# Designs tried in a protein design run: designed miniproteins, single chains. Part 25

Each design is a single chain, and the fold is of that chain. pLDDT is the mean over its residues in the fold that is shown.

## One batch from the design tools (miniprotein)

Design m903
Fold by ESMFold2-Fast:
Structure m903 (fold): chain A 70 residues (1-70)
Amino acid sequence: MKEKTLELAEEVLRRALELGRKFPEHRADYEEVARQAELAKEFAEKYPALGYAMAQEAERRIRELEAEAA
């Protein structure tokens, strides 16, 4: 659980940074998703199930933002 949460959250963080570079006018939305991914990493140690759920929600949001940007 923790390893999967960290991998997923780091992937979301990388994708959010890439979108922020390409579409700086929407940076606030990407920063919000990045913050949620960072919180998922923090929670992964103490609350692994909650951390994973948070990482999955962040990944869902970044997917929606990527689809909107395409």
Scores: mean pLDDT 82

Design m904
Fold by ESMFold2-Fast:
Structure m904 (fold): chain A 64 residues (1-64)
Amino acid sequence: MLSREQRLKAALDVADLVVAHTKSKEEIPKAVEEVRRMARQLGLSDAEVESVAEYTRKKLEEKF
């Protein structure tokens, strides 16, 4: 089983990949929801899922 730290790192790596592949500001809500779905599948808590989602949203807002 992956450690909590490894699962969190995997979720952040996925978030960075989603940010890189998001092409327009209009896609931000969909990209954030995709990251939430993937973080949940990695077995993160609701609080950790929202932290990763917020990280993704901020990175996307900085990108556009």
Scores: mean pLDDT 82

Design m905
Fold by ESMFold2-Fast:
Structure m905 (fold): chain A 60 residues (1-60)
Amino acid sequence: SAYDEYLRGLEALNAGDLEGAIEHFRRALELDPDFVTARVNLARVEAGRTDSEGVDPSGV
């Protein structure tokens, strides 16, 4: 269910797994697009991880 995916997203966040949290929150919203709490958490996690997305030790 959407709620189960949301809980998995929270579990990933608690473990510091931002990518896993994003995946689970996205799945929750796919199952229930009106799941406002999952949408808010997804936006927050995506904002937090945008800095990490650009982090590359071999960057040019």
Scores: mean pLDDT 73

Design m906
Fold by ESMFold2-Fast:
Structure m906 (fold): chain A 81 residues (1-81)
Amino acid sequence: SMEERREELRARAEEVERLIEEKGITDKEVIEALLELARELAEALLEQVEETGELDVEEVKKKIEEELKKLEELAKELLAK
């Protein structure tokens, strides 16, 4: 269910928060974990939109993909330094 998926994502977010506290946000493992979490969250949001039928799923998908691409470019820049 969406509720169970939200609980799983919350647990993942808490684990990533611990990694940030331990290693710092510029650590490659932390950045990779944040990108994975962002993708999982985007998938959960798309599932919610599909269930509610309130928004154009294709438009929401495009917007999410654009934001994820920006995050990937930022991570790539940080990892190159």
Scores: mean pLDDT 70

Design m907
Fold by ESMFold2-Fast:
Structure m907 (fold): chain A 98 residues (1-98)
Amino acid sequence: MAEELQEKARRAAELFRQAAEDPSYVERAVAEVGELSPKVAKSVATAFRNAPMLSPQALRETARALARMLGKEQPGISEEVLEEFERALEAALLALAA
């Protein structure tokens, strides 16, 4: 149902926000993304693994690309929720790269 998609995407965004302060939340966030799209979850996991090797610009571009990929895989997710997902993922990637 569309409501469940919004809730799952918001839950993933909340977990990325927590991951920016505590890396133990990364695995939980990836699991929530996996319920929306296994393809996007795999790409998110790869982005976190590679984050320390990427520039801040590349990390921001990665977060934007992954949010767009999620929107294509799950068109029922609203633009507002995808923007929240992008910002939360960007913050987590930047924090783990430091």
Scores: mean pLDDT 86

Design m908
Fold by ESMFold2-Fast:
Structure m908 (fold): chain A 60 residues (1-60)
Amino acid sequence: SLMLARAVADYTARNDLELTLRKGELLEVLEVVGPHWWVVRSLATGEVGFVPRSHIEILS
């Protein structure tokens, strides 16, 4: 099963490993690497990167 998430706030990537988020963006969680940063894929763009856990909400 896919682990789906939604961005709860805008986030601007600070480097090439991070992903820029727009509030309401749908995401697939690929990897939980730690308590503060998760690897996700944007369902809209297909882009992959690290995002802060504080900026996403798990849907299922």
Scores: mean pLDDT 86

Design m909
Fold by ESMFold2-Fast:
Structure m909 (fold): chain A 55 residues (1-55)
Amino acid sequence: FDLLLEEKLKDEDVKKLVERLKKNPSEESRQFLEILSLREDLSEETKEFIKEALK
């Protein structure tokens, strides 16, 4: 479970950034989401989640 939780931390981090973007869209939060969307180790679901939030 610890290994799975560590992988889940990426999703939780993304969710926090997405929530911040929705409340207060800022260049800083957008940059973090853009960087995350460029990572190859993210799931397609997470990448789509980021892209939808950036729209």
Scores: mean pLDDT 65

Design m910
Fold by ESMFold2-Fast:
Structure m910 (fold): chain A 79 residues (1-79)
Amino acid sequence: MERARELEAEALRALAAGDVEKAVELAREAAEIAKKEEPELVSEEDVERAVERFRELAEKVLAAGEEGRARAAEAAAAL
């Protein structure tokens, strides 16, 4: 659980830096770790859904520019 949250925070920090590819990769790693730790609660569909939601968030952050990146940094600090 903690490791998955740490990777989610790293993914949001990568988004804040504008590195979308790294952010999406870190988000996938976080989802896969969550599945390994709680396979009865986290399915393959949940992993793909989480990654897709993160891609949508990344596009929204990029569209919002500096403001979007600042919000991603704030979200990372909250994790």
Scores: mean pLDDT 76

Design m911
Fold by ESMFold2-Fast:
Structure m911 (fold): chain A 76 residues (1-76)
Amino acid sequence: DEAEKRAEKEIEEKYTELAKKLEPEIQKLGDEMREAYANKDEEKIKELEKKAEPFKELQAKIREEYLKLKEELEAE
């Protein structure tokens, strides 16, 4: 539990500013994606999915860093 809390705090502190900067762009992509699905615009959906890939990769990397940090802290 303590290792989890410490890992969460360190990851949050490290990425808080980045998350705040990216949040408007992520929300905009989400809104555009919902509109494209409502219009059944398959071409637009494909374009938006490509634009979302960097954000999905970033989220995956942040999650991996969290898990690695948690494991390292638990080992100490």
Scores: mean pLDDT 79

Design m912
Fold by ESMFold2-Fast:
Structure m912 (fold): chain A 81 residues (1-81)
Amino acid sequence: MEDFEKGIELFGEGRYEEAIEAFERAIEKDPNFAEAWFYLGVVYMLLGKYEEAIEAFEKAIELDPNFEKAKAWLKDVKAAL
């Protein structure tokens, strides 16, 4: 939880590489944390790392099939390819 909250804070500050590290730590502690996978995908997309973003969004949707935000972002990143 703490690592996820720190990731959100860093993301809001534009500190994307540090946000990735924080979200990765959150996922390490809870690999089923769909929201952490979603935000990891958002940060990758903003960095232009579309392949990594797709993988993260697909993982978020696999963990939570009703995750509408992850589905919307996945559609957007696929359109960017």
Scores: mean pLDDT 85

Design m913
Fold by ESMFold2-Fast:
Structure m913 (fold): chain A 61 residues (1-61)
Amino acid sequence: MSKEEAILALIEAFGRLSLAQLVRATGYPRSTVTRQLRKLLEAGRVVRGGSGRGTYYEPAA
């Protein structure tokens, strides 16, 4: 499984995760998680909600 697919699978399994939760769950560096999230956002596979410290990621529906 790629790092991108691993992050997507976690978001799908939990329905909503923050960047901090994804970093903790994957063990990947914050920079790596941020890059994969950017790819998923650009591909329309996840959506970003909330603001500031409350920012979260959900599966695109």
Scores: mean pLDDT 83

Design m914
Fold by ESMFold2-Fast:
Structure m914 (fold): chain A 97 residues (1-97)
Amino acid sequence: SEKKKKIIDLVERLLELAEKAGLPQSFLDLVRRLLETIKNVKSLEDLQEAVILAGEVTREATRLLDAHPGDPAVEEIHRLAVEVQDLLVEMLREAAA
């Protein structure tokens, strides 16, 4: 799926930026879990799990943004997290239709 490839690329970019920014290991582990979940999507249930994990990543990215207002790296990480969540939600809606 072209959309799946785009989502994987965005999550890999998010992970790289988060590692370079020195974000907490718990956040890095959550992003890695999301990446592996997306790579292994074979069913609607797997895709639902990916959406849930993307929601957790977005919530943590929002918390980090609130803790570091005006940090360009954290702003970009938050932007990528939201984009990944939006694309996964779109993919889930298309798969469920």
Scores: mean pLDDT 89

Design m915
Fold by ESMFold2-Fast:
Structure m915 (fold): chain A 65 residues (1-65)
Amino acid sequence: DLEELIKEVEKIDPSLAVLVRDTVELVKKKLVDPEKAAKDVKEEMLKAGVSEELAEKVAEAIKSI
């Protein structure tokens, strides 16, 4: 569940959770490629110190939109 994953991100970095939510909205509106969006979000999460496991789960959820 993408919403539960975003809540886990929000506990680590609320600004990063906003970035994830904004990216999900852009993917739903077909304004960005889901694979590129997932890759970009994963990179930002890893730079912010989010675990590889959580970052990968969020990226997979974005690709599944």
Scores: mean pLDDT 83

Design m916
Fold by ESMFold2-Fast:
Structure m916 (fold): chain A 110 residues (1-110)
Amino acid sequence: MVELQRRFAILVAEALAVAVGIELSTRVLEKSTDPEIIEKAKKDFEREREVAREVLEELEELIEELERLAEETGDEEIRELLEEAREIYERLREKLEELERRGEEVIKKV
């Protein structure tokens, strides 16, 4: 369990770092008029978007692993962790989708 909790925490931290990266790239795209800075920010946004998808996929796989353990063991602590993990995953997914959509709208205007 400690290992699964640690792996989940690391993936959540990565998702949050990616969210910050998307927000910063979007802000640069909104405020900058420098073509070189805009090109770099577009590339940074694209890279963060790709990493976001990978991290969400890994989180989903880890949740599926937790679901199997909860079914096999009937452990209440594992079930509680699973419910918390699902809530965190849904919030992160929604947040990243919102940030990605906002960034795409800004890119279309540049």
Scores: mean pLDDT 85

Design m917
Fold by ESMFold2-Fast:
Parts: C-alpha cells; structure tokens; sequence
Structure m917 (fold): chain A 55 residues (1-55)
C-alpha cells in the first residue's frame, strides 16, 4: 500500500540522514566526500519518490 511504502521511505530517509551526519563527523577526506555524495544522491531519490506518492 501507499501508506506502507511511505513508512518504509521515512525509515530509509532517517537512516541515510544519520549516515551523512556520521560521515561529516569523520571529516572531509576525498573518500568521505565521495560517500557523502553517494548517500545524498540516494536520499534525493527517496525524497522525490515520497513527494510523488503524496501527490
């Protein structure tokens, strides 16, 4: 259902936000910057999916 998918998206969004915070806390090495970009791209995709489901 849409409700179940929204709950799953919210849980994943929360996890990805925490991962970004943890990476930032470790500092801005080239490796960490690359990981932050990857996680941020995934977060952006999930936020877009959530917006589409709420429309």
Amino acid sequence: SVEERLAALDAEITRLKKEIEELIDKGFSPENVAKIKEVADRLRALLAEKRALEA
Scores: mean pLDDT 84

Design m918
Fold by ESMFold2-Fast:
Structure m918 (fold): chain A 58 residues (1-58)
Amino acid sequence: MYQELAKQGKEAYEAGDYETAAELYRQAAKEAERSGDPATALVLRAEAERAEKLAKEQ
């Protein structure tokens, strides 16, 4: 479920693994959109972009 993927993404982000966090947030966003929750998908895509930028700065 996308809530589990989002939780795993947050855990990766808090551990400083921004590359993994970005991937998990992107997967969570895709699942949220498929589940009919485009608002949550938009938020998760924004979190993925933020994590991706931080990964590039490591």
Scores: mean pLDDT 83

Design m919
Fold by ESMFold2-Fast:
Structure m919 (fold): chain A 73 residues (1-73)
Amino acid sequence: RAAERSEAMMAAGRQLSELRQRLEAAGLTDEAKRLTAEAEKRIFAAIGAGDLEAVRATLEEAERQVEELLRRA
């Protein structure tokens, strides 16, 4: 539904903003930009398909990538 898609988009945007801030705080600004752009593209496609589970999976993958980058920093 449109309301569910709107809420998913807003929630995903907040989570991506938080992940971006974590990488930027570690000095990983280029990685933050690339990771959030890729995740946003995948989230847009998933929401367009009505696949809210794919939105959640994309956010979980982005969070894992942030943890890996921070572990290596």
Scores: mean pLDDT 80

Design m920
Fold by ESMFold2-Fast:
Structure m920 (fold): chain A 74 residues (1-74)
Amino acid sequence: MEERVQRLRRLAEELREIVKNHDKIYQDALDLLSKQPDFDKLKDDLDRYFKDRVKRLLEKARELEREVQALLAE
């Protein structure tokens, strides 16, 4: 049980770190694109790409965190 808890916690943390990197890239891209005349369209395209990816990664991290909580409640 202890090894499983440590493994799941580590995986959730790694997914959170990947999400942080995606968020930083997204913000940097927004700053760069904000200077372009077609910013609204570029932002919409960027939002579609990052929003879906980040949401899926966050949901997976939350799932793993819930598994850890369930194991610790036993």
Scores: mean pLDDT 75

Design m921
Fold by ESMFold2-Fast:
Structure m921 (fold): chain A 65 residues (1-65)
Amino acid sequence: KKKIVIVYAAGEELAKKAVELLKKVYPDAEIELIPAPSREAALALAKELKKKYPDVIVIPVAEPE
């Protein structure tokens, strides 16, 4: 079953909206949220997770500049 991990350096509301949108597209997917302290940390963590778990879809969510 498809697993999606969202690494977010934004407010919880933005992360929750991303989960809701993804559930509409992939209703059978398992979605996990991981908080990150900064945009750079979120991108670095997402890259590391994708390298270690290539079968998992990893999406970084950060507030715009």
Scores: mean pLDDT 76

Design m922
Fold by ESMFold2-Fast:
Formats: structure tokens, sequence, C-alpha cells
Structure m922 (fold): chain A 93 residues (1-93)
């Protein structure tokens, strides 16, 4: 027994669930930025925050710059390379 109303509701929930994953990643990005935990920021979390509108492109660029600054201070060359790659990709758009 399936109703048209229930089928439409399930299709809507499926779309909302996909968007919910991006919202969770975006919230994690904002929490890390608030806590100044820039080194544990991931590109996926930044992209999710940009996609959901939780942060602006300029805010994302500033967060990446702070991540680079902290990684350089900690002499973490791998993190510096990762964050610089993401910053360059973001600045191209």
Amino acid sequence: MSSRLEEEKLRKQSRENAEGVFEIWAERALEKIRNKDYLSLSPLEIHAALRTGAMTREEAIEALRKSIELAEKEKNEAAVALFRSELEALERE
C-alpha cells in the first residue's frame, strides 16, 4: 500500500538528506573557525560551507590563509601545501 503523497514525501526527504550532509560539513567548518582550529579544517568542509551559503568566498579565503599561517608556524609543510592548493583553486573562481 503506497499513497502518492507518501511517495512524493520520500523523494523530497531523499533530496533534503543530501543537502543535510553538506549542512553538517558546513557547521563543522564554522565551528572549527570559531575555535581557531584552522589546521583540522578540511577542503570538503570549506566547500560545503560555500555551497550552503554558510560562509562567503572571502571568508573561506581568509580561513585558508589562517590555516596556512598556522601550518607555517608549526612547520607542517604537508598542511601548507594542501591549504595553498585549495586557496589557489578558490581564488581562480
Scores: mean pLDDT 73

Design m923
Fold by ESMFold2-Fast:
Structure m923 (fold): chain A 62 residues (1-62)
Amino acid sequence: PKYPELAAALERVHASPAKPPLTAQDADNPYAAILKGAVVIATDPEARALAQEALDVANKVL
């Protein structure tokens, strides 16, 4: 793909062996929404930095 980092992030979100996959129920969870937003904007170096920041926030709370 044109954006391998975005593809890798999507694969990571899609594959959840220890956690359930993102569903409508996860939409009620703001941390799941942050992760989704991070994946969508991870198309360039600055967007990638923002995506990393969003991931750090989600991981910090969890």
Scores: mean pLDDT 52

Design m925
Fold by ESMFold2-Fast:
Structure m925 (fold): chain A 60 residues (1-60)
Amino acid sequence: PPPPVHLLRLRPEDTEEEIAARLQATVGLPPEDARRLARYWLEQGLFDTTVPLDREPLVR
């Protein structure tokens, strides 16, 4: 079965820009919003893991 559309795999080599690009491809976020969310996850130290794409942060 296909992977859940609301989950995103983070890799330790991922940069803010790479995570933002995946958010744009997966959810269709504008580049600005995708970059903000990617930075948030990196600031939390999230890497080499799968994170849920929560509705609340994606709406703003």
Scores: mean pLDDT 62

Design m927
Fold by ESMFold2-Fast:
Structure m927 (fold): chain A 74 residues (1-74)
Amino acid sequence: EELVEEIREFARNVARKMGFSDEEIDELAERAEKAVRDALEKGYSRSQIVARAIGVVLDALARRIEKELGLPRL
């Protein structure tokens, strides 16, 4: 539970700093939470869980940059 909340807050803080809307911030936090809960259910280590959550956040940032700058998909 605590790890899930930490990851949600991390995702929200990163998205907020990158200029995401409140709705987009909540959507990213939900996606990060789902990734963490899935990894926890599968018995992944804390480091693996954190890496997956960071991956979700970085993918969302890449999609935002692609949209704003007209870059091809990373």
Scores: mean pLDDT 77

Design m928
Fold by ESMFold2-Fast:
Structure m928 (fold): chain A 66 residues (1-66)
Amino acid sequence: MKAKERELAARATAEAIRAIGALLDGDEEAVRESIERLRRLAEEAKKLGLDASPIEHLIKLLEEQA
């Protein structure tokens, strides 16, 4: 159980770093792609009964900037 949670958290962290980098570089398409991947990770987290709030918060921040 915790191993799957850690894997999902690691994937979400990697996508968050990618999204922030793309945002700082002004790469709007890369930001949109990262938002889509984060949405899928948030959905997966919810299906596993995990707190998706950090991922959802990041998606909202990226949407407001993009």
Scores: mean pLDDT 78

Design m929
Fold by ESMFold2-Fast:
Structure m929 (fold): chain A 70 residues (1-70)
Amino acid sequence: MVEELLEKARKLEEEAREAAEAGDYEKAAELLLEAGRYAAEALRLEGKPELAEQVLKHAEALAKKLLEAA
């Protein structure tokens, strides 16, 4: 169910933010990537695969930036 996937993504984004606030940028990056994967899957199920790929790439870019800041 799309709603369930989006809720998992939201919860992982919240956990990523908490990890970043604690200074654990490596964990924040991992959680952000996992959130991006769930969000991308939800978008694919809605018939928006191009947007799903964009969301995943954006999450990967943000995760890379977090690791560079660590």
Scores: mean pLDDT 83

Design m930
Fold by ESMFold2-Fast:
Structure m930 (fold): chain A 66 residues (1-66)
Amino acid sequence: METELANEIARALAAGDREKAKELVREAVEKGLITEEQGEEIIKMIEEGARPVDVAQRASTAIMEG
């Protein structure tokens, strides 16, 4: 399901596990679900302290590739 990764990232961030959230983003890039550029943008959002919901929304948009 396209939104499952976004949900996992949101759960990790809600738990305060930013390293897990970044690992999930890197894994998505490795699996070809998002581009390297999209992954770097999402990781930057996590590092800059963006809200879990904002990070999840960005990840979901990247996965959709509309």
Scores: mean pLDDT 78

Design m931
Fold by ESMFold2-Fast:
Structure m931 (fold): chain A 108 residues (1-108)
Amino acid sequence: NEDLKKGIEALKRFNYEKAIEYFEKAIATSTDPEVIARAYLYLGIAYLFLRDYEKAVEYLKKALELEDYLSEMEKNIAKSLLKVAETKDWNQKGVSGLLLYLKVLEIE
């Protein structure tokens, strides 16, 4: 999905508002539940970095409702970041896991 890919590229460049636009477009135009689940995960990540904790919680929960369409790593990232968004506590493990996940996406 091209919109999902462009959203991830924007997210990696810290352009969170542009990333959100692409992920919303991916959800609106895709019928693939894997694309929709991943787009919800990335929306949660983008809103978390914007410190919009309420929207981060909303989208991370939506991603976990579709957890059967997420990889084990993506589920673990969603659960860790949901805890960060709910507590507003940026623990090192949650942030480090996200950075490792984004770096793995760079290889593909």
Scores: mean pLDDT 80

Design m932
Fold by ESMFold2-Fast:
Structure m932 (fold): chain A 86 residues (1-86)
Amino acid sequence: SAMEKKKVEEALKLLKEAIELAKEGKYEEAARKWAEAQELLADTELTPEQLEELERAGLEFVEAVKENGEEEFLEALEKLVRERAK
């Protein structure tokens, strides 16, 4: 549906923002954007083309984190998970 396409487009936008933030060393913000993208996709049925585009964006994000601060990003993710857990 059009709403599902909008969710995928919004998730891609969030992933691209997360990549930029990771390159800037803003790992807490990058982790939050990445988590928001995953939440949007949790209940979304993807076409093969959408899945491929999201997988490419995900790989670019992983590469940006590896190159610029994998440890800081993982610490930011752990902090985010703890803040959301009750």
Scores: mean pLDDT 75

Design m933
Fold by ESMFold2-Fast:
Order: structure tokens, then sequence, then C-alpha cells
Structure m933 (fold): chain A 74 residues (1-74)
């Protein structure tokens, strides 16, 4: 399957991006826990938007963007 479309990544970021970034910021001292929480939030948002089949692909790309935002904020 092709990677998730950019439009779906943007939709998940609009719905849950702040929560994903906050999960990473709240768990800077435990990055494995932060990543698990961020992926959980992003996957749930993708499922709620009707894309359970793409949830893992969407969550990974949302996590990458959230990590970029956290790095810029620190």
Amino acid sequence: AAPAPESLIEAVLARAGDAVVQALLDHRDDPELGEREALRIAKQAAIELGHPDLAMSIAGRVLDEARRRVEEAL
C-alpha cells in the first residue's frame, strides 16, 4: 500500500496534533512512554476519522511531525 496521503496527515494533525506534541513534552524524561502515548493518540484520531486501515502509517508520520515541533520548541 502507498503511504498515507498528506491530506489525512493534516486532518489528524488538526484533530490531535497538540495532544500528540503534549504527550511527547510531558514524557521528555521517558521518551519510550512519550512515543507510545503519542502513537496511541494519533492512531485513535485516525480511527475516528474513518481510516483504521491507515492508522499505523498515519500515526508514524504524525509522530515524526510532532517530534520536529518538540525539537523546535526546546
Scores: mean pLDDT 80

Design m934
Fold by ESMFold2-Fast:
Structure m934 (fold): chain A 69 residues (1-69)
Amino acid sequence: MLPVGERILKEAREEIAKIEDEELRRRLEEELRVAEELNKSEDIASQVAGVLLAIGVLLDIELYRRKKA
């Protein structure tokens, strides 16, 4: 795994755990699972895709919080 990928995946996991909406949390957990699987790949392109997907999860959480504020 890319070292930066591990940190981003950990941050995404911690942020998902704070989501009280069960449906949104389940959807984001599934997206993060795909991101973790891609980041475990031996292919660098897949590892990069996994990191980008995890960043997308964090962005979705930020957008959700902005709509709630």
Scores: mean pLDDT 79

Design m935
Fold by ESMFold2-Fast:
Structure m935 (fold): chain A 56 residues (1-56)
Amino acid sequence: GPPPISEETLKELEEKAKKVKEVYELKKELGLPNLSEEEQVEILENPEKVLEELKK
């Protein structure tokens, strides 16, 4: 059968979720306006890119 979900994959998902939270905290600290649905989707899909942009 197919291999089980690897620990590495689960760890990557956890790290992604952690980065999503970090984006929301940074937006709050920067006093940015309320997040639209489009912005929320982008944060979920590419949290690292959004974090990089906010830290720039």
Scores: mean pLDDT 73

Design m936
Fold by ESMFold2-Fast:
Order: sequence, then structure tokens, then C-alpha cells
Structure m936 (fold): chain A 82 residues (1-82)
Amino acid sequence: DLEKKFLEALGKALEYAKLGVKAEEEGDYEKAIEYYEKAKEYLEKALEYAKKLGNEAAVKAMEEAIEEVEKLIAEAKKKLEE
């Protein structure tokens, strides 16, 4: 079931994104990057399922979410280089 796979991937992405935010709030930028990269991995899986489902709104939402997580990764990486 593609819809179930989409929802499971999205759920994992949201879980890892929340863990990344918590790690960043605690100043653990290295762990935040690990969690954000996992969130991105699951968002990319969700995007592929959304494409297979033909759900244009979900495709756009996943593309926007991936871009947002990439910004969070870049910001956290900058903190490690400071």
C-alpha cells in the first residue's frame, strides 16, 4: 500500500526532525545534523511515494520540507565550524 508507505515515511521524518530540533536546543549540533539527515532521508522516501500516488499537493509539500531540512542542516554545520 503506497499510501501507508507514504504515511510511515512521513511519520519517521517528523519524528527525526523533532529530535533534531531538541538536540539543537540543547547545543548538540553534531547530533542535530544526524537527526536532520535522517529526517531528510525519510522525506525523500515520502516524496517518491507521493509521486507514485500522483498526489501533487503531497509532492510539493515534501519538496518544500526537504528544502527546509537542508537549511537546518546547513545552519547546524555552520555552528560546528564556529
Scores: mean pLDDT 89

Design m937
Fold by ESMFold2-Fast:
Structure m937 (fold): chain A 55 residues (1-55)
Amino acid sequence: SAREELLAAIDAGDSERVREILERLGVPQAVIDAIVTMVKNGELDSARSALDGVL
């Protein structure tokens, strides 16, 4: 599932892959930028929590 792909990308710290998946799902750019920034900063728990509010 897209959620499983996103969680795997977050766990890997792959901010580019996270961006690509969220763009494919039609998530708003402001939300994509926020989650990608969390991943880049190593705030992986915050990134996972943000997904629960979006998906």
Scores: mean pLDDT 85

Design m938
Fold by ESMFold2-Fast:
Structure m938 (fold): chain A 68 residues (1-68)
Amino acid sequence: SLEEAKKKGDEAFEAGDYDTAILYYVKALSLAQTDEEKAEILRKLAEVYEARGDTEKAEFYRQKAEEL
């Protein structure tokens, strides 16, 4: 489910496992049905990429969330 994928992404992010967090958030994004759900997950992806030091991807996902 969307909530399960988000939860697993959140747990991985808190553990510092950024690659696993990205995998689950991408899965959550594919399950999202509304613009609100998609925007939330895109913001989470931006936070993970920022934590990894990938500022360009973080900015990309933040902009995508704002476009919804």
Scores: mean pLDDT 87

Design m939
Fold by ESMFold2-Fast:
Structure m939 (fold): chain A 71 residues (1-71)
Amino acid sequence: GAADEEAKRLVREALEALRAGDVERAIELLQKALEVATDPRLIKSIQAALEALRAGDLVTAEAALADALKL
């Protein structure tokens, strides 16, 4: 639905921010994505990415965001 497409747009922007080295911006965008996401699979992927970022695991975070965009 439109809400999950908006969440995916925010996930894509978060992935671009992460690739640019802006971890704080990536976290902000992912928090916004969680506020609008309705698909449980998308929510789980965003939560996994946020947990990875909090742990400093940028590789796992990037992979989780890329997988979210394939849903």
Scores: mean pLDDT 87

Design m940
Fold by ESMFold2-Fast:
Structure m940 (fold): chain A 87 residues (1-87)
Amino acid sequence: AAPDVLARAIRDLVDAVVKTVLKIHGNEEEAKAFKERIDKIIDETRQKLVERMKEAGVELPPEPTSVEEENAAVSFLLDFIRKEREK
């Protein structure tokens, strides 16, 4: 579903930022605590988004049941963005 793909994309972005901070400062404990806090905010935001979509009468496709299904959804979105950039 779109909320799950968005949550994963944001988590991947946060991971990249955390890795960059760790490389610059070497403070693994603070970076880990920051990531855990952001992950919680992402989960809470995802739940609120799902609730709002249900209230709006939007039917969500079933949530991906495997990492492979998530990867397929991400690949589909990346290909869609790439094709739109070529127009």
Scores: mean pLDDT 61

